Designed miniproteins, single chains. Designs and how they scored, part 32

Each design is a single chain, and the fold is of that chain. pLDDT is the mean over its residues in the fold that is shown.

## One batch from the design tools (miniprotein)

Design m1096
Fold by ESMFold2-Fast:
Structure m1096 (fold): chain A 125 residues (1-125)
Amino acid sequence: LEEQIELLEQLVEVLRELRRRLEEIKRNTKLSPEQLEFLESVIELIENTIKALERLIERMKETNQPLSEQELLELGNLAIAVLESGLNLLRLLGIEDPELEELLRRLRALIEKIKVPGLPEPPEV
């Protein structure tokens, strides 16, 4: 239970740092309308994922129950979707961003700690 809570809290931390970096890119970079729309969609996906994770953490703390295999699978798929979207965003922007790449690598490493049958292998950063 504690190990699962710590993993989800680490996921929330990395996702918050990703959101912060994407907001900085949005403010400081001249983006096409297509690039801006995609960037905003990735930020929204991250925000929704953070909220889902925070609800799961709260429920685990209140019930003293670990996540089910189905919940772990759903969580893992959401985290993979964020990782894939972040990688696609880097490609669409055509930029090299070492901080964003490092955050995506950290996200991938945390996804690898989610041990549940049926979770696909996360893409390489």
Scores: mean pLDDT 88

Design m1097
Fold by ESMFold2-Fast:
Structure m1097 (fold): chain A 87 residues (1-87)
Amino acid sequence: MLEESIEKALEWLKEHAGIELSREELEEIMRRLSERARERGVRTLEEWVEVLEEEARETGDERLKKIAEALRKAVEEALRAEAEALR
């Protein structure tokens, strides 16, 4: 399951963020973000994106910035689709 999720995430990032990460790079990013998210008591996908955006700002990591921008767009799109489905 985790392995499958990582592979799908890598494909998604390549298609939507235009960034090619190694599996090891993505695992390292996810590990760091998971630690920070846990400390902040993150509960929603939106809050997860905020943590990623903050990490990108603090580190100046262009990869994290591109990932954050792609995920922000995906969250906004999902919220929009959900709002339309409830009509």
Scores: mean pLDDT 73

Design m1098
Fold by ESMFold2-Fast:
Structure m1098 (fold): chain A 75 residues (1-75)
Amino acid sequence: MEHYERGLKAYKEGKYEEAIDHFLEALREDPSLLEAYQALLDLVKEHPEFKDRVIKRLEEILPEDTAIIEKLKSI
């Protein structure tokens, strides 16, 4: 879970773009990693300016993962 841990560190440091990239790489390596999805949802809820970026990147990596994409679109 190297990318997920790096994402958490970046998030704590306020490096939201870096945190997003790490959480997305974690999901590319393990699409079942619920913690990374939850982190992206929480980040988008707190910082909605990143919503479109996260949705676009998730559709590129996991286009069939509709449940999380629908949750993000509803924010």
Scores: mean pLDDT 79

Design m1099
Fold by ESMFold2-Fast:
Structure m1099 (fold): chain A 96 residues (1-96)
Amino acid sequence: MKSIEELEKEIEEALKKGDYERALELVRELLETYGESEPERAFRVAKKAAEELAKKGEYEKALEIAMEMLKHIKDKKLLLEAIGLVLRIIGDELDA
């Protein structure tokens, strides 16, 4: 099992290389493994990945990450933050 730090590094490298499918796969692994045990850390990494994908115009993949976050959230504050991320990504896509 990969650590959060190892997954974060691999996600950053995948995004840097333009391997957005691999980045999405790694974020799903992160949320599946750590979304309930380390939610704040896992969601911080996932949110950064979604924001980076949206910045690159990959809105569909960014939204998929934000929706995956919603599946693993048990905390109301983190849930509202994830909903805010979804709405922001949709807004950015509509303005593009």
Scores: mean pLDDT 80

Design m1100
Fold by ESMFold2-Fast:
Structure m1100 (fold): chain A 113 residues (1-113)
Amino acid sequence: AIQVVASGAGTAAVGGTVPVDVTVSGGPGTYVGVGAEARSADGVTGGVGAAGPVKRGGTVTVELVCLAKGTYTVVAGANAVDPDDGVNFAGAVLAAAGGGGDGSGQGSTLTCT
């Protein structure tokens, strides 16, 4: 199984960006597409970002864009991809939300001011 750990985030004004490091591990060497989303307890999206493809076992920095004022939990997801295929980063983030997809993890708090 793919394991995903998100770390970092912090505070930015709406329209600003905050870097989040997403570490992907587990399984054989393949490439993964990575998405990250900052969500409230009620599922409201306050930040989004994507990166990849990255080789499994690597760390990639995802720039989260602050979309709305508030405090949010960062959720990251990863799905295995062929490096010659297009990467659906939004699909990876959506699959992570609720514990779906190849791998998901939660990280630090994003605060948008």
Scores: mean pLDDT 65

Design m1101
Fold by ESMFold2-Fast:
Structure m1101 (fold): chain A 89 residues (1-89)
Amino acid sequence: DEVVYRVARAELEALGIDTSRLSAELAVELGRVVGRLRELLLNGASEEEIQREKERMVELLKRGGYSEEEARRQTEAAYRAVKEEVEAL
């Protein structure tokens, strides 16, 4: 869905994720992971559940052509941004 793709890319870019190497499919899947991460943070989910979603982000970024180190760095930056957004509500 073109709308879902545009929304996902815009959200990822706002969180500081470089989407230039990501296919539309990977960008949409990453957007869904970010949505789940935001929901988990809003609902006070466990550190184990949060870590699982972070690992999904790392794997998707690696599929997009980022190294393990780059993928983890981008994932931690995006996680901090989402957490700050949730805490500001």
Scores: mean pLDDT 83

Design m1102
Fold by ESMFold2-Fast:
Structure m1102 (fold): chain A 59 residues (1-59)
Amino acid sequence: TVTAAQRREARLFLEYAMRENNETDGLSDRYLAPLARALGLPVAVLREINAELRAELAK
């Protein structure tokens, strides 16, 4: 089970990775699996968080 705290931490790392890779519309899918492994989370969870971030940035 993925906790709300783990999701918040994953979101911060995802935003950090996006900025470090000079991306402005969310994180490229190619980086999601390596980041998920580093955080010990399912890649599906990071895809979900990335989709939420993309929706926020598109408004």
Scores: mean pLDDT 83

Design m1103
Fold by ESMFold2-Fast:
Structure m1103 (fold): chain A 72 residues (1-72)
Amino acid sequence: SALEEELRALLEELERLRERAREAGDDVLYQKIERTIRNARRLLEEKAPDVVLRAAIHELRELIEETKRRLS
C-alpha cells in the first residue's frame, strides 16, 4: 500500500539519521531512533491497519524533523 511504502521510505531516512546520531555521540538520540525503527518494522511485519500506519508515519516525520534540527 501507499502507506507501507511511505513508512518504508521514512525508515530508510531514520536509519541514515541513526548513523549520524552515533557519529555525533548522541546516545540518547541514537536509542530513541533505534526504538522507533524497531517498532515501525514490527508494524509492517504484522500488517498493522491504516490508522496505526498513519500514526507511525506522523511519529517518524516528527522524529526526523527533531533529529535534523538537533544534528544541524
Scores: mean pLDDT 89

Design m1104
Fold by ESMFold2-Fast:
Structure m1104 (fold): chain A 82 residues (1-82)
Amino acid sequence: AAAEAERERLLREFVVKAMNIILKSPSKEEALEKALKLGDETVEEIARRFGLSPEEYERLRKLVRESIETLVDMIEKWLKEA
């Protein structure tokens, strides 16, 4: 319960920071680089705080990276069409 609430807060903070990085980045390449770095740092923090196994860490890292790539692509398309 408490650990779940802390994980949700950490992920919420990550989403806000990732959005700001993506929207303020001058290029898609820079947005991807910076957002993926933040994603990796967030996953590492979660793994450290909650004691994830190497397998759980790798699964979460892949999920977060794929989510960031999708988000950056969607935002880039939206900004180019606006």
Scores: mean pLDDT 80

Design m1105
Fold by ESMFold2-Fast:
Formats: C-alpha cells, sequence, structure tokens
Structure m1105 (fold): chain A 79 residues (1-79)
C-alpha cells in the first residue's frame, strides 16, 4: 500500500539521512499529500497536510519521528 511504502521510506530517511534532509523529505511528502487531497476536493486533509509541510521545514530534530508518524497517518486518510 502507499501508506506502507511511505512508512518504509520515512523510516529509512530517519535512520540514514541528516536532519536537514529529513525535514525536506517530510515537508515535500506532506505537500504532495496536500496537493493530492486538494485535487480530490478534500479541503480539510489538504489544509492539515499543508500545515504539516510547513511545520516539518523548521521542526527541531527531536520532533522529526513524530512528524513522520503524522505524515504517514495523513497518507492513510487520503487513500
Amino acid sequence: SKTQELRDFLDRLLATAPPELVREGLSDTAQIISDEAKKQGNTDLSNKSKKLSDQSSTAPDSDLPTLADQVVKLRGEND
């Protein structure tokens, strides 16, 4: 599933990438979810995902695993 593929991708990113690249990956992924939700007419999901994208760009390193969990959850809501 898309949710499982995203979980595996983000877990790998968290394990192997510097925090700056994790922020970028989370922000970009949340933006994609926002754009997909908007195309489907899901304004609430689009707005939540856009907010998560913005938060991920500037998040402390300690928040990155929690933000990854939130991105995966929003991906599941869009499927």
Scores: mean pLDDT 86

Design m1106
Fold by ESMFold2-Fast:
Structure m1106 (fold): chain A 84 residues (1-84)
Amino acid sequence: MPVLQEFKELLLKILREILSEEMNASQEQIDAVLEKFENREIETEKDAFEAIREILLKDMNFSEEQADEIVERIRQRLLDHFLG
């Protein structure tokens, strides 16, 4: 749906920005994360955040604390875009 697609596009944009700017990830690493996210079934915003957290933990080898910090940054940026 258009509304869900706009949310996903914004989410992917923010995720890419955080990975490149904060984590200094390579293009290959960013592409791998985004591809894994695209292969997930996303029905709700909660599902999207849980999918990202799992990818960060399992595929990027981040700690739970690091993954939670990144997810929270994404959430804050999304709230700013939707509410600000």
Scores: mean pLDDT 75

Design m1107
Fold by ESMFold2-Fast:
Structure m1107 (fold): chain A 80 residues (1-80)
Amino acid sequence: MKEKIEELKKKAEEYDKLADGYNSLATQYRDMAAKARAEGNKELAAQYEAQWRSYLTKAGDYYNKADEYYKEAKELEEQA
């Protein structure tokens, strides 16, 4: 039981790290979009905004996956 709980927590941590990575990429593209807009390049700004939104969605998906594994670990701890 304890080994399974630790495995689930490790999986949750892995997904949190992936989510943080995508969130960092999202921030970079958000800043690039702002710069493109300031320079008057509306098309490039729109492309960077699309990437920003895409990476935000990926980050959210991985944070949700991490939460699922944390919940499973907690349920197993409550049964032990």
Scores: mean pLDDT 86

Design m1108
Fold by ESMFold2-Fast:
Structure m1108 (fold): chain A 58 residues (1-58)
Amino acid sequence: MSLKDLSDEEKAAVLMEEFNIDRSTALSAVAEYNRYGYLSTKTPLGAKFNEFLKEHMK
């Protein structure tokens, strides 16, 4: 399932399952992604999210 086709809460749920993170962290990551089109590496999860996005967004 492509992340771009999901709602913000559904995207957060996918990130929670993939990275075993809490909902607040996942929602913050989704908000950053929606704002910039990528996650910054300022967080330890940012690099892992970018790898995941490359895989699922092609």
Scores: mean pLDDT 70

Design m1109
Fold by ESMFold2-Fast:
Structure m1109 (fold): chain A 63 residues (1-63)
Amino acid sequence: MWEELLKRAEELGAEVLGRRSFTTPDGSRVDALLVEKDGRRFALVGVYDENGTLLDFREIPLP
């Protein structure tokens, strides 16, 4: 769900630059949020099951 990614962006004090969403054939969903804080960019990635339950969450710092 986007709410968890947006909450993390707010906790970081980051600006949201873009969103991407991808659904697998089994109904799993991957949401990615590109954010920026103090000139640094991060990809915030959430993996959800078909019921919207968060299975994994990752913060990937970008160069």
Scores: mean pLDDT 79

Design m1110
Fold by ESMFold2-Fast:
Structure m1110 (fold): chain A 65 residues (1-65)
Amino acid sequence: MPVAVGLAGGDQDEAQRRADLAMRAAGGTGSVGVSADTYEEAGKGAKAAADELGGLGTAALADAP
């Protein structure tokens, strides 16, 4: 439901995009299934990948725009 809200791109959608993009950028073409269980699993994986990448660019990421 709320297709308009989903299309508007909520926080959940942004998290999914970031996870997928991070995996591809890291050279890992993983297919993250959009599901309750798999979504949380993907979020954890994305967080781990982002943490590794954050180590090299923590200043840029945390410094903010």
Scores: mean pLDDT 49

Design m1111
Fold by ESMFold2-Fast:
Structure m1111 (fold): chain A 94 residues (1-94)
Amino acid sequence: SLEDLLKELQEKINRVAELQKRADEGRKTIEEMKKAIDAGENVEEAYQKALEVSRELVEGAREARKIDPEVAQRLAQTASEADEVAGKARAKLR
């Protein structure tokens, strides 16, 4: 029915907004972790946080692929950047 379709559309709109916020917050966290790693400060904490952000963004990208492919691509790209930052932190901890 039209009522069911409108409800489904509203739920998708709300979820897309949450996933976009996750991408924006993830990017901010990645930039903060990147600065910490470059400064040699709290590198172990930055490594763990970058891994956490990467995992959350990968999960978000999988969900977003069913709703909004553009948001899914943005989440996947940000997850890739989180993985690079985690890799740099790991190299400094060795």
Scores: mean pLDDT 87

Design m1112
Fold by ESMFold2-Fast:
Structure m1112 (fold): chain A 83 residues (1-83)
Amino acid sequence: MDPEYYEIKKKLEEKKKELEKKYEETKNEYYKEAAKLYEETIEFLDKVLFKKEYNLGAEGILNKIKETEKKVEELIEKAKESE
């Protein structure tokens, strides 16, 4: 397994778990949606890792993660606003 993909996946899984805990605590749907975005990104990384899609490279993977984190941040902001 490529070390960079492993480290990225582990951090995304940790972030997903924290958002799932926040959803359990608050019952706020925005936290649930944010966790789902991380889940979809983890599934994307699994495809890159196991199928070795060379077309993406490290930069493409990082850009995908940045998109996900930006969307998650927007959802967390909405969650805090609705609390």
Scores: mean pLDDT 75

Design m1113
Fold by ESMFold2-Fast:
Structure m1113 (fold): chain A 98 residues (1-98)
Amino acid sequence: STAVDTIVELAQKDEGYAAAVYLALELYELNKDADIEELKKKAKLSDEAALLALSILDYLKENPEYAKELKPKVEKILEKYKDSEEVKNAEKFVESLK
């Protein structure tokens, strides 16, 4: 879908955006909420990345079918960025929520 393709393109541009999209998807699957301050402090996201994560989370809550389409595409992007500090920080934050 056009919306999923746009999200994937954003995640491909930057490790911080990849981390943001990953976090949005994981928060959605865990049925957890986060605020911008928590994402910046605990997940170490920039202001722009934190806002992106919350925007995508809201979008996935309204469009659950797109979460299934997005998941395998995000997993491929994370493999590209697996050694990035931004992705590792996001993964540690998600682990803390489990």
Scores: mean pLDDT 83

Design m1114
Fold by ESMFold2-Fast:
Structure m1114 (fold): chain A 81 residues (1-81)
Amino acid sequence: SVADEDLAAVEEEIKRAEKLLESGQYNEAIREMQRAIGAANALLRRGEKGLVSPETVERARQLLDKANELLEKAKKKIEES
């Protein structure tokens, strides 16, 4: 489904951001995390309209939480540099 493709894209963006964090590219990691957060929120908004399954909504919430955690980690790394 389109929602499954969107979830896969969010997961890919998070994996990319993790690699950027590991390589010290913190500003690029932040941009990727912000994209992931936006995409996850779009899935949650579609869930509010009944356009995606409750399972998709739950997964989008989990991905949103992970993206926010990594965003905070990237910001702390910039402050430590």
Scores: mean pLDDT 84

Design m1115
Fold by ESMFold2-Fast:
Structure m1115 (fold): chain A 62 residues (1-62)
Amino acid sequence: SSEVERVQAEVELTRQQLDTLREYLAKNESKLSPEQKAALEQSIADLEAQIKALERQKKELE
């Protein structure tokens, strides 16, 4: 269905955002303050939770 395709596209986009933040954290960890690192780790956790929610939504649409 078009809804499944839309949710799949959102999962892919969110995974790309997650990968970008993970790469940034890995490359810049020594340059970040503890507060900046904690904020990035929280953003990563939020994106991981969003992906899980989207994957659950996709399964319900199938």
Scores: mean pLDDT 87

Design m1116
Fold by ESMFold2-Fast:
Structure m1116 (fold): chain A 74 residues (1-74)
Amino acid sequence: SMEEVLEESEEEFIVLKAAMEAAKILEEAGVPFREALSKAMDIARKALEETEGELKEREEKVTKKAVEEAKELA
């Protein structure tokens, strides 16, 4: 029970961390912060869903995918 809640919280933290990095890239490209963050959150959630493996390794992979996708959209 507690482990399930903790893992879900870790996934949400991974999404948020990746989204913050992606949002920065979009904002530097001229997207207003609110719109950049919204798009970055969607990108990060998609990256998490498409990533397999242990949670620790998924954090790095999700961030990398979100950053690359943000660069493509920028």
Scores: mean pLDDT 78

Design m1117
Fold by ESMFold2-Fast:
Structure m1117 (fold): chain A 74 residues (1-74)
Amino acid sequence: SARKRKQRNLAEALRYLASDKPPAQPLSPEVARMAIEILLAAGKAGRRLSNRELAELFGLSVRSVSRARRRAGL
């Protein structure tokens, strides 16, 4: 489903942002866009975004964001 795909893409974006190493493969445009949006929002906030803030940013539930963080190993 679209929600599951978005959750998976968010998990990949979060994993990329948590890593200090370049990805082995280029990021998909969707994942890259999500990573940029997270960086911009976190920069504006001056802190790590909450699950609620990520949910609002991407039109996901807090539960979906929590699952994405677990999938990312966070």
Scores: mean pLDDT 81

Design m1118
Fold by ESMFold2-Fast:
Structure m1118 (fold): chain A 82 residues (1-82)
Amino acid sequence: MKIIKAKHGNGEGTVLAPEGIVVGKSGDVEVKLKFDPKNVANVIGVLLRLIGIALDAKKNGDQNMYDAAMAAALALLEFLKE
């Protein structure tokens, strides 16, 4: 079972493969999304959603949501590199 971890600011990102789950946590904030590990286009789509969540959080000054979403995005990007 492959587990991939990444950090951004105070956020921690984890990918659970083969379960197709990506989680980002920072403070009391959690972002959890499902992806299809056999469908690269789906994984890219989920990565873009996480980036969108991070950009919206940054615009709203929500540092915990930004760090959680960015950590999750970085963990998912590391999964795509394999």
Scores: mean pLDDT 85

Design m1119
Fold by ESMFold2-Fast:
Structure m1119 (fold): chain A 118 residues (1-118)
Amino acid sequence: KEKLVEEFREAAREMAAASGDERVRDLLEKSLEYALEGNKSKSASLFTSASIIGISRDIEGNPEFDLDRFTAAFTRASLSMLLIEGDYDQAKELAQRIVAESKSPEAKAVAQAFLDEL
């Protein structure tokens, strides 16, 4: 559990860095707090808000937005959150789908690493 929490926090830092927006990290840290309290609904809402804010930097044509870095970190955060919440079967199914179907080599690499640790 502690390893998953640290992996999520690292992913949150990477998403914020890739987007150039520290609000992404703040919202993901709050999402994690709610997940640890068992409030899955509030956790999901904050995670979604962070993701929208992050990707909005790409829509605005920000040259500092790193899509590949953001996509890799987003995949790590999503899979780590499912495992923190105890949704192991959903995490495995999501990782398998990403490996099979994703067009992002970065997302595939993260998902494969996750499957190798399960």
Scores: mean pLDDT 82

Design m1120
Fold by ESMFold2-Fast:
Structure m1120 (fold): chain A 74 residues (1-74)
Amino acid sequence: SLADQLLQQGRQYEQQGDLRTAADHYRRAGDLYQQIGDNQRASQAYGRAAGLYSQIGDGESATRLGLRGSQLSL
């Protein structure tokens, strides 16, 4: 699926050290997983994006996506 493809691309960017692009791909994957009702994978993707946003100093995006991911795992 497109969501799985974005998740794989995010992992590749993360391995290359492009944390911002990786976070953006994980966020987009999360959005697509949520759209199809896969809340577990959406939560995981948002959590990964939040972690990377935090690591690069984007605290606002980290907090927003971290909260969203936690809400979907309830």
Scores: mean pLDDT 87

Design m1121
Fold by ESMFold2-Fast:
Structure m1121 (fold): chain A 67 residues (1-67)
Amino acid sequence: GPKLSKEEREELVKKLQEVLGLSEERAETMVDNAVKLGFTAEEIKELVEKSKEDPNVLTDEGVRRAV
């Protein structure tokens, strides 16, 4: 599966905290789950942006539906 650099992972975690108000631990879990589902860093960024319109897109079920 795709591998994120430490910098890419930290950037995505920060974006999830800022956009969704998540804790660091929850944001890290969301990023790690998306990577396990085969999402790239760019695709995860797109999902974060879409979450501003639909908060359910970043749930485990919502991420699976987006694939």
Scores: mean pLDDT 71

Design m1122
Fold by ESMFold2-Fast:
Structure m1122 (fold): chain A 82 residues (1-82)
Amino acid sequence: MLEKLKELVEKAKRHYEETKRAVENGDLDAAQRHAMEAVRYAVEARKLAIESKSPEAFELAQKAIDYAVEAMKALREAQRKA
């Protein structure tokens, strides 16, 4: 359980980083794809945390959610400035 949650956190983080790179490069289509992937991994992490009922699992899911939130904020800010 926790190993899979750590994997989901790393995937959410990677897609957040890719969202930021795509925004810097002006590639809003790529930024949107990566931001949506970060959200997908955060949703999966939250579901697993609810099933586990573990405080550690909720902390890991929150990290994935935080990355997804930041990815969506970066995307929305870039879209407003375009």
Scores: mean pLDDT 86

Design m1123
Fold by ESMFold2-Fast:
Structure m1123 (fold): chain A 76 residues (1-76)
Amino acid sequence: MASLEEIRERGEELKRLVVELLRQQGYSEEEIQAAVDHLERLLETLLKKVEAGELSADDVLAFLEEEIRKVEEALA
């Protein structure tokens, strides 16, 4: 079963990969920080919805893993 800790770990991995992708694409540090801030707010919202029983932890983890896969493909 997916844990809240696994969701947090995948969220941190996604943020790292997004930073790498945006730097490779020539975005400014200000724009990169704005994207990270947006992802942090999204992750906080997803965690709150899991805690409220509105989303399953497994579904959120699967979503994050798919987003990570897409970013990794864009970096290749």
Scores: mean pLDDT 83

Design m1124
Fold by ESMFold2-Fast:
Structure m1124 (fold): chain A 71 residues (1-71)
Amino acid sequence: MKIAYIEYSEETSEEEFRERLEEAVKAGADLIVVSTPSGAEKVKEILEELGLKIVSETTLSDGTTIIVAEP
């Protein structure tokens, strides 16, 4: 199983994030795991726009959200 880990934060551009997601899909990732301290809604929007299926969302005790998607 090939897993891609991507962080999304206030300093990450939407264009750079989209490019990282597309590279993960092209590389044959089975799962894409996105970690974000903020902007979980924007992450979900971009994942859905690119046709990725969100399979889980978990918010950790520190407020960090982990979103898992499948290509």
Scores: mean pLDDT 82

Design m1125
Fold by ESMFold2-Fast:
Structure m1125 (fold): chain A 82 residues (1-82)
Amino acid sequence: EIDKIVQEIAKKYKLSGKELALIRMLLKRGYDPETALEIIKKAKENPELKKLMDKAVEAVRNGDYETAEKLVDEIIKKIEEM
């Protein structure tokens, strides 16, 4: 069902593969699609958060899911503090 949600998001919004990978991670962590999209949009508009997103995607590509999860946690914490 997560794969179907990701495909629907990809069709409705002009998102890159990098953004879709992060949305997939957020959905697997229990975030709803609307919240996941909001997190990605906020992160894209903040240079510090964008850098953390880039590192998280690189960690996923390298199979380092522990580092990716920690970076996603840091992004969420910083957004909550905004």
Scores: mean pLDDT 77

Design m1126
Fold by ESMFold2-Fast:
Structure m1126 (fold): chain A 69 residues (1-69)
Amino acid sequence: SEELKKELEKTKKEIDAVRKQIDSENQHLAAAKAAGDEATAASLQRTIDRLNKYLDELEKKRKEIEEKI
């Protein structure tokens, strides 16, 4: 259906945005580790862990929508 196709496109855009944010946060994490800033590195790792959980949920949603089309 057209509605499912629109939901799929929206979900794909959210996945792309989250992946880009994870990439950005990983670059910040690498910089913090190189600087020996353990507190910042730990905070960034927690953020990355939360983003990865959200990404997994979005990927599952994407798969479910694709199976209905």
Scores: mean pLDDT 90

Design m1127
Fold by ESMFold2-Fast:
Structure m1127 (fold): chain A 57 residues (1-57)
Amino acid sequence: HHHMMFEKEIEKRRKELDEARQKGYERGKALSPPENQDAYAAYFAEEEVRRLRRKRG
C-alpha cells in the first residue's frame, strides 16, 4: 500500500514473478500436446509463480 517506500522493491519482485510465469508457460507449451498446451501452460505458469512466492527461488 506504499507507493513510494516499497516501489522499487515490489517492482523488482513483480518482474521476477513475471519472468517465472513466462518461463513456466513456455515450458508447459513445450511439454504439452498442441490441443492442451494452453491449459497445461497456464497451470504450469501459475504453479511456478506460487512456488517462487513461497520459497522465492
Scores: mean pLDDT 70

Design m1128
Fold by ESMFold2-Fast:
Structure m1128 (fold): chain A 95 residues (1-95)
Amino acid sequence: SMEEEKEELIEAVREFFEKLLEYLKKHHPELYEEFKEVAEETLKLFEKMSVEEIKEALKKLSEKLAAFPKSLSAKERAEAFIEVLKEINEELKKK
């Protein structure tokens, strides 16, 4: 079922975001609230989208993450991830 695939996909993304939130709360608490708000918005947008649209958004996210310089610190990677996720959320709102 496409509905079951969508639920599984959103749940996997939620679990990933929860793990990153736990990491940020411990190591970069200054980024925690901003990431939480952005992540919650992404999940709400995904609930309104098709499985194919969610997969395309995740593909775009993974490609942007793979393009990050290896020289970035963990904090800089987290900041860059938040900015990429914000960009994806803005594109999803236009659909």
Scores: mean pLDDT 86

Design m1129
Fold by ESMFold2-Fast:
Structure m1129 (fold): chain A 97 residues (1-97)
Amino acid sequence: DIDEALAAIQARYPPSLHIQKAAEAKNLEEARKYAKEGAKILAATRDAMRKAGVASDKQLALIDQARKLAEEAAKAKNLEEARKLAKQALAKLDQVM
């Protein structure tokens, strides 16, 4: 169960794919769209993991930090800022794994 949960996280759970698409987006509107979707999925994932008791406080904090960065990327003023914030969110998710 723990190894299965870890494998699911390491297999790039759906929020990681959306945030990666935001980091690689070719225009600001696309970057904001993927970052917004990723943030919503991260919020739901964090709450589900906490309820199931399958994550440490440190892992939940890192997921919440990634969600906050993705929300900031969704509000970014330019493409470079959106990509930078999305990459920072991915770095926080890599620390969960």
Scores: mean pLDDT 78

Design m1130
Fold by ESMFold2-Fast:
Structure m1130 (fold): chain A 65 residues (1-65)
Amino acid sequence: NATACDKVCNVVVDVLKKTNDIDAAKQAAENQIKDLVSQGEISTADDALDCSDCAINTLQKYLDK
């Protein structure tokens, strides 16, 4: 869902600003998605893919600056 994916995108932005490390940001996004799945906020593979796409788009925008 949109709210859960916003959390993933915010984690990506925060990690990138603090570390300037793409791999760290990717790992943080994966960990956030796993946490959301375990909490039941993401219950389908499609929701997880939507959040992953949000993270990828955020990474791409950061790299394009």
Scores: mean pLDDT 75

